Designed miniproteins, single chains, continued (3). Designs and how they scored, part 44

Each design is a single chain, and the fold is of that chain. pLDDT is the mean over its residues in the fold that is shown.

## One batch from the design tools (miniprotein)

Design m9609
Fold by ESMFold2-Fast:
Structure m9609 (fold): chain A 61 residues (1-61)
Amino acid sequence: SEKEKKLKEELERLRAFYEHVRGQLDAARASGADPDTIAFLEDTLARVEELIKKYEEEIKK
């Protein structure tokens, strides 16, 4: 269905964004970025994880 296709496409985008943010966080930690930058990236990563879980549950139903 169109709804299932859209959910799967959004999940794929979220997973790609998660990997991108994880890479940014790893780079920030390695370069000794300021604590606010690291905290922002950690918070962003946690929020994306929660969105991925919600989309995975929506697809499973």
Scores: mean pLDDT 85

Design m9610
Fold by ESMFold2-Fast:
Order: structure tokens, then sequence, then C-alpha cells
Structure m9610 (fold): chain A 74 residues (1-74)
């Protein structure tokens, strides 16, 4: 299902983030957000992942934007 695919992408994003592969993490979390359009919990999780990845890259503006979007998704 799209939600199962979103969860797999979120998991790969987390793994990439732990490995310091921030651009790869962003790509996986973006795909998770797209696939979890109708699942607020999974979408919020992926948006928090995007916020952390952008924060690690030093993009504070994008990090704050995605954190705000994650909180609104609940």
Amino acid sequence: SPVDEALRHAQRGDEALKEGKYDEAIKHYERAVELAKDDPAVRAFALRGLAEAYSKKGDTEKANQYRAEAEKAR
C-alpha cells in the first residue's frame, strides 16, 4: 500500500540520516510525505525527518518550516 511504501522510505531516511547522508535522507523523507498524503501520523513523522536533515545541513529556515508543518499534520 502507499502507507507501507511511505514507512519503508521513512525507515531508509532514518538510516541515511544516521549515516550522515543528509541529501539521501531528504529524498527518502520527501517520498514518504508524498506517499503518506492520507496518513497524518506517517506524514508528520516524515516531515520531522526532513526538519532534522535540513537542520544537520545548516538550513535553519527549511528545518523550522518542516517542524511547523509536522505539528500542523496532527
Scores: mean pLDDT 88

Design m9611
Fold by ESMFold2-Fast:
Structure m9611 (fold): chain A 74 residues (1-74)
Amino acid sequence: MSKEGIASLPNPVQFLLVEAKKALEKGDYETAIEYYEQAIKLDPTNKEAWRLLAIAYEKMGDTEKAEEYRKKAE
């Protein structure tokens, strides 16, 4: 059941981005993408999250999605 309450931090998106970066650095690109997608759901205006999602797809070899999300990051 959904609850409102992940807003314990001033910027909860940053927490998800940190976890995603850890997954990305260890080569777990699918896990990184899941965390970046959660960050974007919380704040779709966070261009850093879109940029990092593009990088994760690029690392997976999905250059088409990487380009799409890179454009959203601008």
Scores: mean pLDDT 76

Design m9612
Fold by ESMFold2-Fast:
Structure m9612 (fold): chain A 66 residues (1-66)
Amino acid sequence: MYEEALKLIEEAEEALKKGDYEKAKEYLNRAERLGVQLVLEGDEESARELGKRMQELKKDPRLKDF
């Protein structure tokens, strides 16, 4: 779960580099849902690490308007 979410974040970064903002948003949404699942399962530390990485990507101005 955590590793799958990290992979989704990496795929979102690649989509942003390619200008595919819809794909980037889709990957981030999937990673966010996995982060929620980690919290529900008691893995708060992994969820916090995912949140930090997603917050870093969301600083991209191209994602803020969506």
Scores: mean pLDDT 78

Design m9613
Fold by ESMFold2-Fast:
Structure m9613 (fold): chain A 70 residues (1-70)
Amino acid sequence: MKEQKAELARKLGEEYYEKGDYEAAAKAYQAAIELNPEDVESLKKLAEVLKKLGKYEEAEEYLKKAKELE
């Protein structure tokens, strides 16, 4: 159940990202990470979205977490 919800949240984040809705994309990727905190790909995608929103400090935190999970 949680895996399916995390996958749907990540897919929703990708759809928002492609539409250029970076605020909605960030929220969707955050939801995916809450359901699966070890999802390195979602952590990296959230960091990319946060950079597009100008939130560089938050992006660095998520990138650091993704690297630690490598």
Scores: mean pLDDT 81

Design m9614
Fold by ESMFold2-Fast:
Structure m9614 (fold): chain A 72 residues (1-72)
Amino acid sequence: SMLTPGRTYLVTLRLPEGDASSLVNKIESLGGEVQSIQGGPDGRLTVRFLASEEKEAGLRSLGLEIVSAEEL
């Protein structure tokens, strides 16, 4: 597992081109606090948000590329 129980993380996700808005809405619906959304030179969005371990299953169900998870 990427996330440890009882810890809070700043998670960085890479989103596919085109459907980013629906995926961002799903991330927010999981109760994550979105910190930033940035466009990359490849046309893909990078989203950073605060999450805890209990959100990991929801994040994995989205099928998104997790670039990093920085423990706070």
Scores: mean pLDDT 67

Design m9615
Fold by ESMFold2-Fast:
Structure m9615 (fold): chain A 87 residues (1-87)
Amino acid sequence: LSSELAARLTATALLAVELSLSLPEEEAEKLLEAVLRGIRLADAGDFEGAIRALEEAARIAEASPSPGAPAVAAALRETAELLRREA
């Protein structure tokens, strides 16, 4: 995992954490679990698995009525696209 990609994953995770503070506990848990799974898979070199996990996280975020959810979903998809280019 490159330092630049690791930094982008970290930034995206922080955006997901911010969004999670405005979500019900169950939805927040699902969002953060998907993001964390994506990070773990990327660190393990499973970029395809990481992409799927981040796309799942983006779908969870996008389904949220919370302010900022569309921006977080976009960031998750952009991070998945960066992983696709590394694969």
Scores: mean pLDDT 84

Design m9616
Fold by ESMFold2-Fast:
Structure m9616 (fold): chain A 62 residues (1-62)
Amino acid sequence: MAEEYIKKAEEAFKKGDFETAKKYLEKAYRSALENRDEKAVERALELQKKVNEALGKKFEPP
């Protein structure tokens, strides 16, 4: 499950759909933590950082 969400988040990110990428990353991160999949957790966090950079998130999150 986590791998599927990461894949969809990557697709959304490549299309510039950062809101969709963020939603899939939230699902991927939760699934990876639930399954103790360290690799998937790392992947999700790394992609989340890229999404935040693209959104210009230098400010404290809401």
Scores: mean pLDDT 75

Design m9617
Fold by ESMFold2-Fast:
Structure m9617 (fold): chain A 105 residues (1-105)
Amino acid sequence: MTGLETARRLGWEVVRDEDGKLLWVPQGRMREFVKLLGGEKEKYTLHEFIELILKSFVENKDIEIDEDGREIIKPTGKLGELFKELTGKEEATVVELMDALANGA
């Protein structure tokens, strides 16, 4: 339930399919973010969205390892601008990003 409230605050419209499955429809800035991640679907499961994020960051080489062995995500360009608007940060650890997406930064 907390995830649905967070999703709506982050610009997701949550709908049900004919089988009662919850689907996320990106709106506004979230739609732009999803498109920059390479997402062309109108509706996503939570699992599909997480896969999209991880795939995009790996493909764009936006993951660096800091001096402490932490994986740091540093998106650039328009993806970086939207990441900052959604999370409030220009860079984040993988753990911080997952927490921000789950709890709404």
Scores: mean pLDDT 66

Design m9618
Fold by ESMFold2-Fast:
Structure m9618 (fold): chain A 85 residues (1-85)
Amino acid sequence: SEREALEREIRELEETIARLEELVKQHPNDKDILLALGETYERLGELYDQLGDHEKASEYYRKAAEYYEKAGDLEKAERARKKAE
């Protein structure tokens, strides 16, 4: 089902986040890792919106904005913050 496909993608992205968060602990100013975290959290937000879990979607969009800001991508940070509203 569509729901099962979305839930599977969410699990895969959660594993990706765990790996990227470990990498950012080792390399806290690596812009590529910070951008990848922002993009992965933004995708999680989109998937939770599709599941109807708008509260979780908003939380993940806020996390995406934080990582985009740390990466210096202020346009992507602004976009993600607006999605969180």
Scores: mean pLDDT 89

Design m9619
Fold by ESMFold2-Fast:
Structure m9619 (fold): chain A 67 residues (1-67)
Amino acid sequence: DIEKEIEKLKKELEENPSADIYVRLGKAYLKAGKYEEALKWFEKAIDLDPYNEEAVKLAREVVEKLK
């Protein structure tokens, strides 16, 4: 259940915010078909860690889908 996964990740984010949790949230929203929300989470991951290659790659993929 993607909704439960998102809820769990949001709780983890409250405890210890990290680029990894932002990437995982973006992936969960991407699986839910919420591309705009997914992009926002990947952008937050990149803002926190600009060297996160996975976040950069996934953000580009989402932007392509939003065109």
Scores: mean pLDDT 83

Design m9620
Fold by ESMFold2-Fast:
Structure m9620 (fold): chain A 75 residues (1-75)
Amino acid sequence: MEEELREEARKVAEAIAERGEEGLRTVEASVAEAPETPEEVKELLLRAARAAAEGRLEEAVRLLVEAARLELEAE
C-alpha cells in the first residue's frame, strides 16, 4: 500500500508540474469543493501542488503521501 501511494503521488505531482500554475489552480478548486476534507489535509495538498508547480517533485510526492496518511488516520 505505501508503495502504491507513492506511485500515485508521483503521477499526481508530475501532472501538476506539467500544468504549472493551472495545476495549482485545479488543486485549489478541488480543495474548495471538499469542505469535509480536514484542514490539515487541505494544507498538505496545497503545499504539494505548489512544490510540484515549482518543479520540486520529491517534496510534492512526500507531501501527498503525508496527506493520504492523515486521511487514513481520520478513519
Scores: mean pLDDT 78

Design m9621
Fold by ESMFold2-Fast:
Structure m9621 (fold): chain A 64 residues (1-64)
Amino acid sequence: MEQLEEEIRELERQIKELEEELKKLKEQPKTPENERRIVVLESAIGLLKAAIDFLKELIERLEK
């Protein structure tokens, strides 16, 4: 259980860092490079959020 909780905390930290980068990029002028980077960051954030949701659901089922 501690291992799974630690993995969730690490993923949440990664999401927070990526969301901060995404916020900064969205405040910058829209260049083709910035637009590509925004798409990559949005995709990465989406995948990490899906992983966290999956892990949280597993913990919830184990507690029930």
Scores: mean pLDDT 80

Design m9622
Fold by ESMFold2-Fast:
Structure m9622 (fold): chain A 95 residues (1-95)
Amino acid sequence: GEKSAKELEEKIKKDPENAEAWLELGNVYLMMGDPEKAAEYYEKAIALDPENAVAWGNLAVAYARLGDYKRAEEALAKAESIDPRVAELARLAIE
């Protein structure tokens, strides 16, 4: 929720290279129904840790919720190249 977002924002303020905190912040915003902010934060996580399949899969879900299926498929392909199981779970989340 909002409290969790504030705690993650404080972590990022102290360590802006904490890829996991950016990923978790993206997850909070995706759960809150803000896929635009979620995508921005997942892109930050990926810039810091480009081999994080979960971040790529979650970015694909965010892009799909925005109606950007081209970027969603590109993100899914990257997730699949790292971990095919994570890509499968992300595809199941895209409804």
Scores: mean pLDDT 89

Design m9623
Fold by ESMFold2-Fast:
Structure m9623 (fold): chain A 91 residues (1-91)
Amino acid sequence: HMLRPTDPVLQRAIDRLAERLGVSREEAARILYEAFKSMPSYDPATGTKSYKKLTPEQKAALEALIEAAREVPGNQELADFLESSLKEMEK
């Protein structure tokens, strides 16, 4: 039941985010990592549903990840999960 990005999905998301924000791949990876920490699926061991509001950069990171997952075969379930999570966090 744990959905994690595959390496090809993660790589495409980082490249796309770096291009969109005009930052290095290293910086894009850092932003994407911070976005993951804000998602409902990150650290389920806490038992709380508390979300931190996404910054515009972190939202762009999750949008890039969703697009990358849609482009890589076999990742439709991951893309659907990420899209649903982002929609819930935007409430």
Scores: mean pLDDT 69

Design m9624
Fold by ESMFold2-Fast:
Structure m9624 (fold): chain A 77 residues (1-77)
Amino acid sequence: MKEKAEEYFKKGAEADRQGNLQEAADWFTKAAEYYEESGDFKNAALAYRAAQSAYDGLGNTEKAEEFRKKAEELEKK
């Protein structure tokens, strides 16, 4: 599970680097979900923050705000 989360995070980072913000958001979201399921709340929060940044870049303020709140909640654990 953790290894899969790391793979998805790397895919998100590569998509972000190429300017594929929707793809980046999708991969970062998957990475965050896998980190969260494995109890890695620190890396899950980082992945949700990365997805938030991608959605901000897309102008999707609703999704960006949703993921900001998810990251903040995990950062308290």
Scores: mean pLDDT 85

Design m9625
Fold by ESMFold2-Fast:
Structure m9625 (fold): chain A 62 residues (1-62)
Amino acid sequence: SSMTKEAVMITAAGILYSAAEFEPELSLRGLRALKEEAEKLGFEEAVEYAERLIEEIEEKMK
């Protein structure tokens, strides 16, 4: 179902964020790809969550 797919994407985004402590560039690439796919599917919560995580990682890398 669409709800299950969005929940999986949100979970995957959280895992990518956790990995950013060790591999921030790889995590950013993964989160940007996840956000793009979520936008195509209309998964607004997954898009917003991925955007917030991308911003947090980018700020930590400055």
Scores: mean pLDDT 87

Design m9626
Fold by ESMFold2-Fast:
Structure m9626 (fold): chain A 58 residues (1-58)
Amino acid sequence: GPLARATRDFPQLLPTELGLRAGDLVEVLREVNENWVLARLLSTGEEGYVPRSALEPL
């Protein structure tokens, strides 16, 4: 999918979420709804839900 960068830290509060640090690179795997995407962290291969507002497209 398209690549994006985390614009801020996002703590993993639920097991289904993907924790991010500002500057992390992700692949967007699926658009879930207007507020959330399923993403993969490129450095680890971990997958989970992140808010769209935490990402900027590359």
Scores: mean pLDDT 88

Design m9627
Fold by ESMFold2-Fast:
Structure m9627 (fold): chain A 76 residues (1-76)
Amino acid sequence: MKEVFETTLLAAELYLATLRAMGVKNLKVRIYNEKGELVFESEDLDEAIAALRKLAKNPDSLDETKVRVEVEYEEE
């Protein structure tokens, strides 16, 4: 399965946390900035969540900073 969405850093983090709770397999996450530049790629949800937090210069920007997230994973 492949999902692509444009959202805030905070909403993206919550979505990735949900996928982690669901136990999806063979995950690949790509994070693009507002300009469409790839800023992070990982196969680990914890690393992807940490990267989203690190893209925010301060906690307030987590809800204001827009990103595009592409997630590919295998169904059980």
Scores: mean pLDDT 75

Design m9628
Fold by ESMFold2-Fast:
Structure m9628 (fold): chain A 96 residues (1-96)
Amino acid sequence: SVEELLKKAVEAADKTIDAVRAGNYEEAIRYAKELQELAEKLIEESTDPDVRSLARALLNAAKGLIEALEKGDRFEVDVYATFLAMISYLLKKYLE
């Protein structure tokens, strides 16, 4: 269901952010890749245009974060992790 995908995407986003904050970049990349797949499924399966727009933002943030983590660019990592946290917060409003 879309609700299960939303919950999993939020959980993956939160785990990605926690891994970044812990300095565990390998774990952060793993969770961000999981998040990327979940975001792509949300875009495909959701009929809500706001959820689809947030899922596209989530996908772009996950892709940018993976690239920044692989480069070891601390500034870009912080920027994308911040965007990810904001999108996750907004998506949580669709879960009662």
Scores: mean pLDDT 87

Design m9629
Fold by ESMFold2-Fast:
Structure m9629 (fold): chain A 66 residues (1-66)
Amino acid sequence: DAVKKLEAIIYLIKAEKYDQAKAGIQKMADEGLISEEDAKKIIEAIDNGDYETAIKLLEEIKRQLE
């Protein structure tokens, strides 16, 4: 379930487990659950310390899948 995977990644960001969050995002893109473009934007936000934007992007994707 892509929605549950997105929830897990949001939890990892909130728990400051950024490397695990980025790995999870990349895996979702590799599996075709999210676009490569969206994955890149979220990873760039995390790398820039913009965790609020990363979470908002993940929540937006989650809403589109619901």
Scores: mean pLDDT 86

Design m9630
Fold by ESMFold2-Fast:
Order: structure tokens, then sequence, then C-alpha cells
Structure m9630 (fold): chain A 83 residues (1-83)
């Protein structure tokens, strides 16, 4: 069902955002690369959640879009850091 799939995507997006923040704060290049990957995964999950919710639940769509923006910003910052 769209709501269950969307809630799973939103939860996965938040977990990946949290992981990205954690790994980018670590001093090793390998951990920082993991951070970029986590943000990229969070971006994908939150984008999918937004797609599922945009026609059914405005609040969950907004939460998904906010996660998408934060994950996209984190991926960009992480790429800048490791380049």
Amino acid sequence: MNKRAGLGSLQNGQQNLDAGQKYLSLPTLDDQRRGVTSYRNGKGSSEYGYKLFKETDDDLAKQSYDLYKQSADGERRGKDLIS
C-alpha cells in the first residue's frame, strides 16, 4: 500500500540522513565516502516517499521533501569535502 511503502521510505530516508551526518563528521576518508553514500540513499528514499505522498498526504509529502532537500545538501557538502 502507498502509505506503508511511503512511511518505510520516509523512515529509511531519515536513517540514511542520520548516518550521513555521522559518517561525514568522522576523520577518515573511507567514513566520509560512506557518509556521501548514505546521503545519496536518503535522497533517493525521500524522493520516492514524496512521490507516493504528494497526492495523498500533504504533511507526509512535506516531511519527505524536507528530507530530500537535507539529503541532497548533505551529499553535495560531502562530495565537496572529499574532492
Scores: mean pLDDT 85

Design m9631
Fold by ESMFold2-Fast:
Structure m9631 (fold): chain A 60 residues (1-60)
Amino acid sequence: VEKLRQEILELQKEIDKKLEQYVKALEKEDYKTAEELSKEIDKLRKEGEKLEEELLSLLS
């Protein structure tokens, strides 16, 4: 259980870093990079959702 919590935290940190890069890309009007980062962020969020469901399953 603790391992899953740690993995979720690390994933959330990675999402935060990519969100910062996304905002920077928008400020520079680099919409192509922003679009790519947006897709990567969405993928990471899906992975986080899957890990959270796995954690909830173990607690049930």
Scores: mean pLDDT 81

Design m9632
Fold by ESMFold2-Fast:
Structure m9632 (fold): chain A 64 residues (1-64)
Amino acid sequence: MTLEEKILEYIKAGKEIPEELLEEARKELEREKERLREAEEKGDLHREIGAKLRIIGLEITAKL
């Protein structure tokens, strides 16, 4: 189960998302941004797309 899936379960249940889980999401977002930068530098389109999709998911969950 991904970090995004865990956060979504709290939202679906109408519960407050634990601050610890939001902190993990912010840390993972920074890691994916670094992965995106490296993929763009290498021209790795598959990795670039994967990182971009995960960044979008994490940004949406972090704004909640």
Scores: mean pLDDT 76

Design m9633
Fold by ESMFold2-Fast:
Structure m9633 (fold): chain A 62 residues (1-62)
Amino acid sequence: AVDELVALLTSLGKLDERDAVLAELQRLAGELYAQGASEEEITAAVNALAAAKKAEVEAEAA
């Protein structure tokens, strides 16, 4: 999910957007960790957001 999104944004030349998205995913992970979420829950949430962002980028490119 995250690796696929990074690869897609890199291939499109959207390096600033890639860096911004990575920062957003890292912030989400940190917020969930602070709330006492499990590593499994954090991983699932980060992957879900990355998959949603990838779908948005693919829809915009179509």
Scores: mean pLDDT 80

Design m9634
Fold by ESMFold2-Fast:
Structure m9634 (fold): chain A 84 residues (1-84)
Amino acid sequence: EKALEGLELFGRAAEIYDRAGKPSLAIASMVLALAYAVELGLTDEEVTEAIRKGREKATSNDLAQAEEDLERGLKLFEEAIKEK
């Protein structure tokens, strides 16, 4: 659950970065999210669905929201890894 929530937050952050005209930050966010997904053993289906849900939840181009989403997502990924 926490890992999927982290992916949704990273997906939302990536969409916000794309909307804000920061595609390099969007790509970096997605690369980091995928690295955690691999470490956590998530399936392609789980990853694709969580990221899709996150992107659909983006309603702004507010960089501060994207930064907050990345920070919260990282904490969730770290918690999920510690549970292994």
Scores: mean pLDDT 83

Design m9636
Fold by ESMFold2-Fast:
Structure m9636 (fold): chain A 55 residues (1-55)
Amino acid sequence: SATQARIDELIAEIKEYTKKALDPNASPEERKEAWKKIQELSDELMALVDADEAA
């Protein structure tokens, strides 16, 4: 489904930003921005899962 494809995309992006957040060579600013992105993507993922379960 289109919803499942979006969920898979969000999971892949969260995984990629997690790598950046945990990168010892990244600046503190880059890691902070990566954590913000993880939170934003996680919020979107939760909203999509909740909407799919309500359908």
Scores: mean pLDDT 82

Design m9637
Fold by ESMFold2-Fast:
Structure m9637 (fold): chain A 64 residues (1-64)
Amino acid sequence: SEEAKKLILKGIALILEGIGLKYEAELLKEKGKISEEEYKKLIEEAEKLIEAGKALLKAADELL
């Protein structure tokens, strides 16, 4: 269905966004450009994006 396809694309996009944010946070920490507190906040935000994306993929599966 078109609705399931849109959920899959949005879910994958959120997961990739979260993975990208994790990578950026690791690089910023390695280069000493952010504090430990800022790093933890970025990782928590990235994990929320990944979980949101997974939820959309689950919703898409239920429509198929």
Scores: mean pLDDT 91

Design m9638
Fold by ESMFold2-Fast:
Parts: sequence; structure tokens; C-alpha cells
Structure m9638 (fold): chain A 83 residues (1-83)
Amino acid sequence: SQMEEDKKLVEEARKRIEEGRPLEELLEEAKRRGDVVLVAAVLARLVAEGEMSEEEAAERLLEFLREVGAPEEFLEQVEREAA
């Protein structure tokens, strides 16, 4: 199911971050691939490490989601989670 595929993507994103790849390189790769889950995971990690504010990360994620044509419902959810 789609939910099982989404869980797999989240687990893969966590694995890539845990393996110590540079976050900036991983973010750029994820953006080029349109990998929304990986973009969100890398931004969350940058916030957790104190390299980015929650507000900045949410803004960058929303900008990316608009560029890839994400549904309005998804954009509203991200905006609410940032508040």
C-alpha cells in the first residue's frame, strides 16, 4: 500500500542521515530528485542540530513543495506543523 511505501521512504531517509552523509549535499540531491520525504527529514535534522530554525526549515520545505506542485492540503499541513 502507499502507506507502507511512505514508511519505507521515511526509514531510508533516516538511514541516509544516520550514515553521516553531508546534510547540505543530501538536501540538494533530494531536491533534484523531488524526494519530499528526504527533503523534510534533512531539514528536520538541521533544526535538531541547531543549524537552522524551525521557521526557516518550514519555509524552505513549503517553497520546495510549491515548486514540485504538492496539493494545497499538504502545504496547509506543513504550515500548521511549523506554527
Scores: mean pLDDT 72

Design m9639
Fold by ESMFold2-Fast:
Structure m9639 (fold): chain A 56 residues (1-56)
Amino acid sequence: DEQTRLEIDRLLTERGVPPWLRQEAVDLALEYMEREGLSIEEAVERALDEVEKQLR
């Protein structure tokens, strides 16, 4: 829902995800929650791992 999306976006912003990758990271985290049943915290960590690979 909208509140879940906003919470994920906030957490990613706090972790320093740049604006041009934030939408992708939010979408990835939501997808992990939907398909794998991950919590917000788990989904954010997995999305961060993917985004960090793109930055390195």
Scores: mean pLDDT 79

Design m9640
Fold by ESMFold2-Fast:
Structure m9640 (fold): chain A 73 residues (1-73)
Amino acid sequence: IYERLLKALRDSGKTELSARELAELSGLSQATVSRALRELAERGLVGRRRVGGVTVYYVPSREALEKILELAE
């Protein structure tokens, strides 16, 4: 799951993505993506913010990205 999310983030070239956009890019359901993003945010590995009523997610550092990749294994 996390590997597909990280690939979608890298392939998009975007700094911030919504759960819906990540679901579309990764081929996962929005429910699966939202759950995974919530878990990563609770661990401090992704940031989230509201933009115009939409929640967007981002990876705050390379170190956070590497920790997410470890969880994918």
Scores: mean pLDDT 71

Design m9641
Fold by ESMFold2-Fast:
Structure m9641 (fold): chain A 118 residues (1-118)
Amino acid sequence: MQPLASELKTVDLGELPAGRYTVKVTATNTGPAPLLVSVELRVDGELVAGFQLRVAPGETATAEKEVDLPRPGRLEAQVRASGEGDEPATVKVKIEVLDENGNVLASAEVTVEARPVP
């Protein structure tokens, strides 16, 4: 097997007020190889939360974290996938930002392809 690595995908989740949020990440692996999906949440470039999900072929994994934003700012998610395999593997990642009442304030979906690297 060869190492698989994706490009870094950056998705804009928009501007949010200061407050406490729940961030939910759902990753669905549609490829033939197990993948480790990494998601970093940043506000104005500062890391506020990190997620790592191990997702087997054909499976869906979900993780949730509480995130405190001390100031209003633009929230971005940086997504990458890595693994081992001889063929490209694709994962679909959904990121949802929920308020204290469970209302979805922001969501983004991104498809990430991990490819064999030399």
Scores: mean pLDDT 85

Design m9642
Fold by ESMFold2-Fast:
Structure m9642 (fold): chain A 92 residues (1-92)
Amino acid sequence: KPSLEEVIEELLKEIEEIVAKEDDPELVANQVASLLLRTIHRHELSPEEQEVLLEEALKKVRELLAKKGFSEEEIEAQVERLRTLVESGLAA
């Protein structure tokens, strides 16, 4: 099985591909949230590992959306939405 470090590295590459292909930041948030939930389920990550993965993903999304020229307000709104979607999915 891959290490948590390897899972994070692969996830961040997939996030980069999503952001490169999708210009709508709301659709980016939806796709990244779905990817996170699938990754957590596939690798049976603990709650502690889930938190590390989520924070690394949020950091990467902020960085990539900023590079695309989105405002800080838009980035913050989509990051908050992404966190909410993942937390809601994990609670189900």
Scores: mean pLDDT 85

Design m9643
Fold by ESMFold2-Fast:
Order: structure tokens, then sequence, then C-alpha cells
Structure m9643 (fold): chain A 51 residues (1-51)
């Protein structure tokens, strides 16, 4: 269902946000990797908005 799909996408978005914040704080990701994660988050937000 659309409700279940939204819930799944919300979880993935949350995990990516935590990974981005933690990776930047710990210095375990590059600026390029951070930008890629931000783009993935944006794609998920657009997809969620259309549900």
Amino acid sequence: SMENQKARLDVVRGVLRIALETGRRLGTISDEEAAAIEERIKELEERIKRL
C-alpha cells in the first residue's frame, strides 16, 4: 500500500540523514560522498511527497 511504501521510505531517509550527520562529524566520509547522500535524501523526499 502507499502507506506502507511511505513508512519504508521515511525509515530509509532517516537512516541516510543519520549516516550523513555521523559521517561528517566523525570525518569518515568525503565531501563528494556527503553530496551523494544529500542527493539520495532529496530523491527520497520527492518520492515521499508524491505518495
Scores: mean pLDDT 86

Design m9644
Fold by ESMFold2-Fast:
Structure m9644 (fold): chain A 63 residues (1-63)
Amino acid sequence: DIRVAMVLMMLGVLKATGLEELSEKERALVVELLKTLSPAEREEVAAVSPLAAELVAEAEAEE
């Protein structure tokens, strides 16, 4: 899915640039995108990295 690919690409760029700390606004945008994904797609994203798992948990907590 294009949405999963976009989220993974953004997380990959953040890791590659060494900017692992997301601002509150950047975090909110990623969480908002994750809310548009199905539970199965979120589980796939969460498996990629600890940061991805944290963001998925935050998106699920806001439901």
Scores: mean pLDDT 68

Design m9645
Fold by ESMFold2-Fast:
Structure m9645 (fold): chain A 93 residues (1-93)
Amino acid sequence: SKADEIISRLEAFAKEDDPEKGLEGVRAAVDEALNTDLSPEEIDRVEKAVRRAFDALLEKGADPSRVAAEYTAASLELVAKKLIKEGFVPDIR
């Protein structure tokens, strides 16, 4: 599935030796997921892979302020996409 392709790419980016390149790859994969017709279950799997990738990149020395901002935004956007797919519109501040 498209979700499995995105997850595989996220796992590869989590192993990236250059954390800046890793961050760019994770961002691109998140953008792809947001623009892909995914089921709620697929969105959950992608969200977990995104979280693992950002955690791995932090351990490799990625900029913590950039990771915090992108990690928070990506997680929130994926959760919102899932809730919208299920007919819910969350009020998130």
Scores: mean pLDDT 82

Design m9646
Fold by ESMFold2-Fast:
Structure m9646 (fold): chain A 74 residues (1-74)
Amino acid sequence: MSEKDLEAEVLISLGRMYMALGRKFASQGDIELAKEYYEKAIELYRRAAEIGSPELQAEAERLIAEARAEIEKL
C-alpha cells in the first residue's frame, strides 16, 4: 500500500466516524449538528478521492453520494 493510499484510507475512516455522529444527532432531532457532521464527512471523502488509488476514489465517491442523500433527507 502506498503512503497516499494509507492516507486516503485514514480519511475514509474518519469520514465514516463523522457519518456515524451525523446519524446520531439526526436521530436526536439535532438537524443542524447532523448536517455539519455529514458535510465534514464529505470534505474528508473528497480529499480521499483526490489522493487515493482508483479503487479508493470509487469508494470515496460512493460515500460522498451516500452522505449527500442523508443531508437531503434531513
Scores: mean pLDDT 87

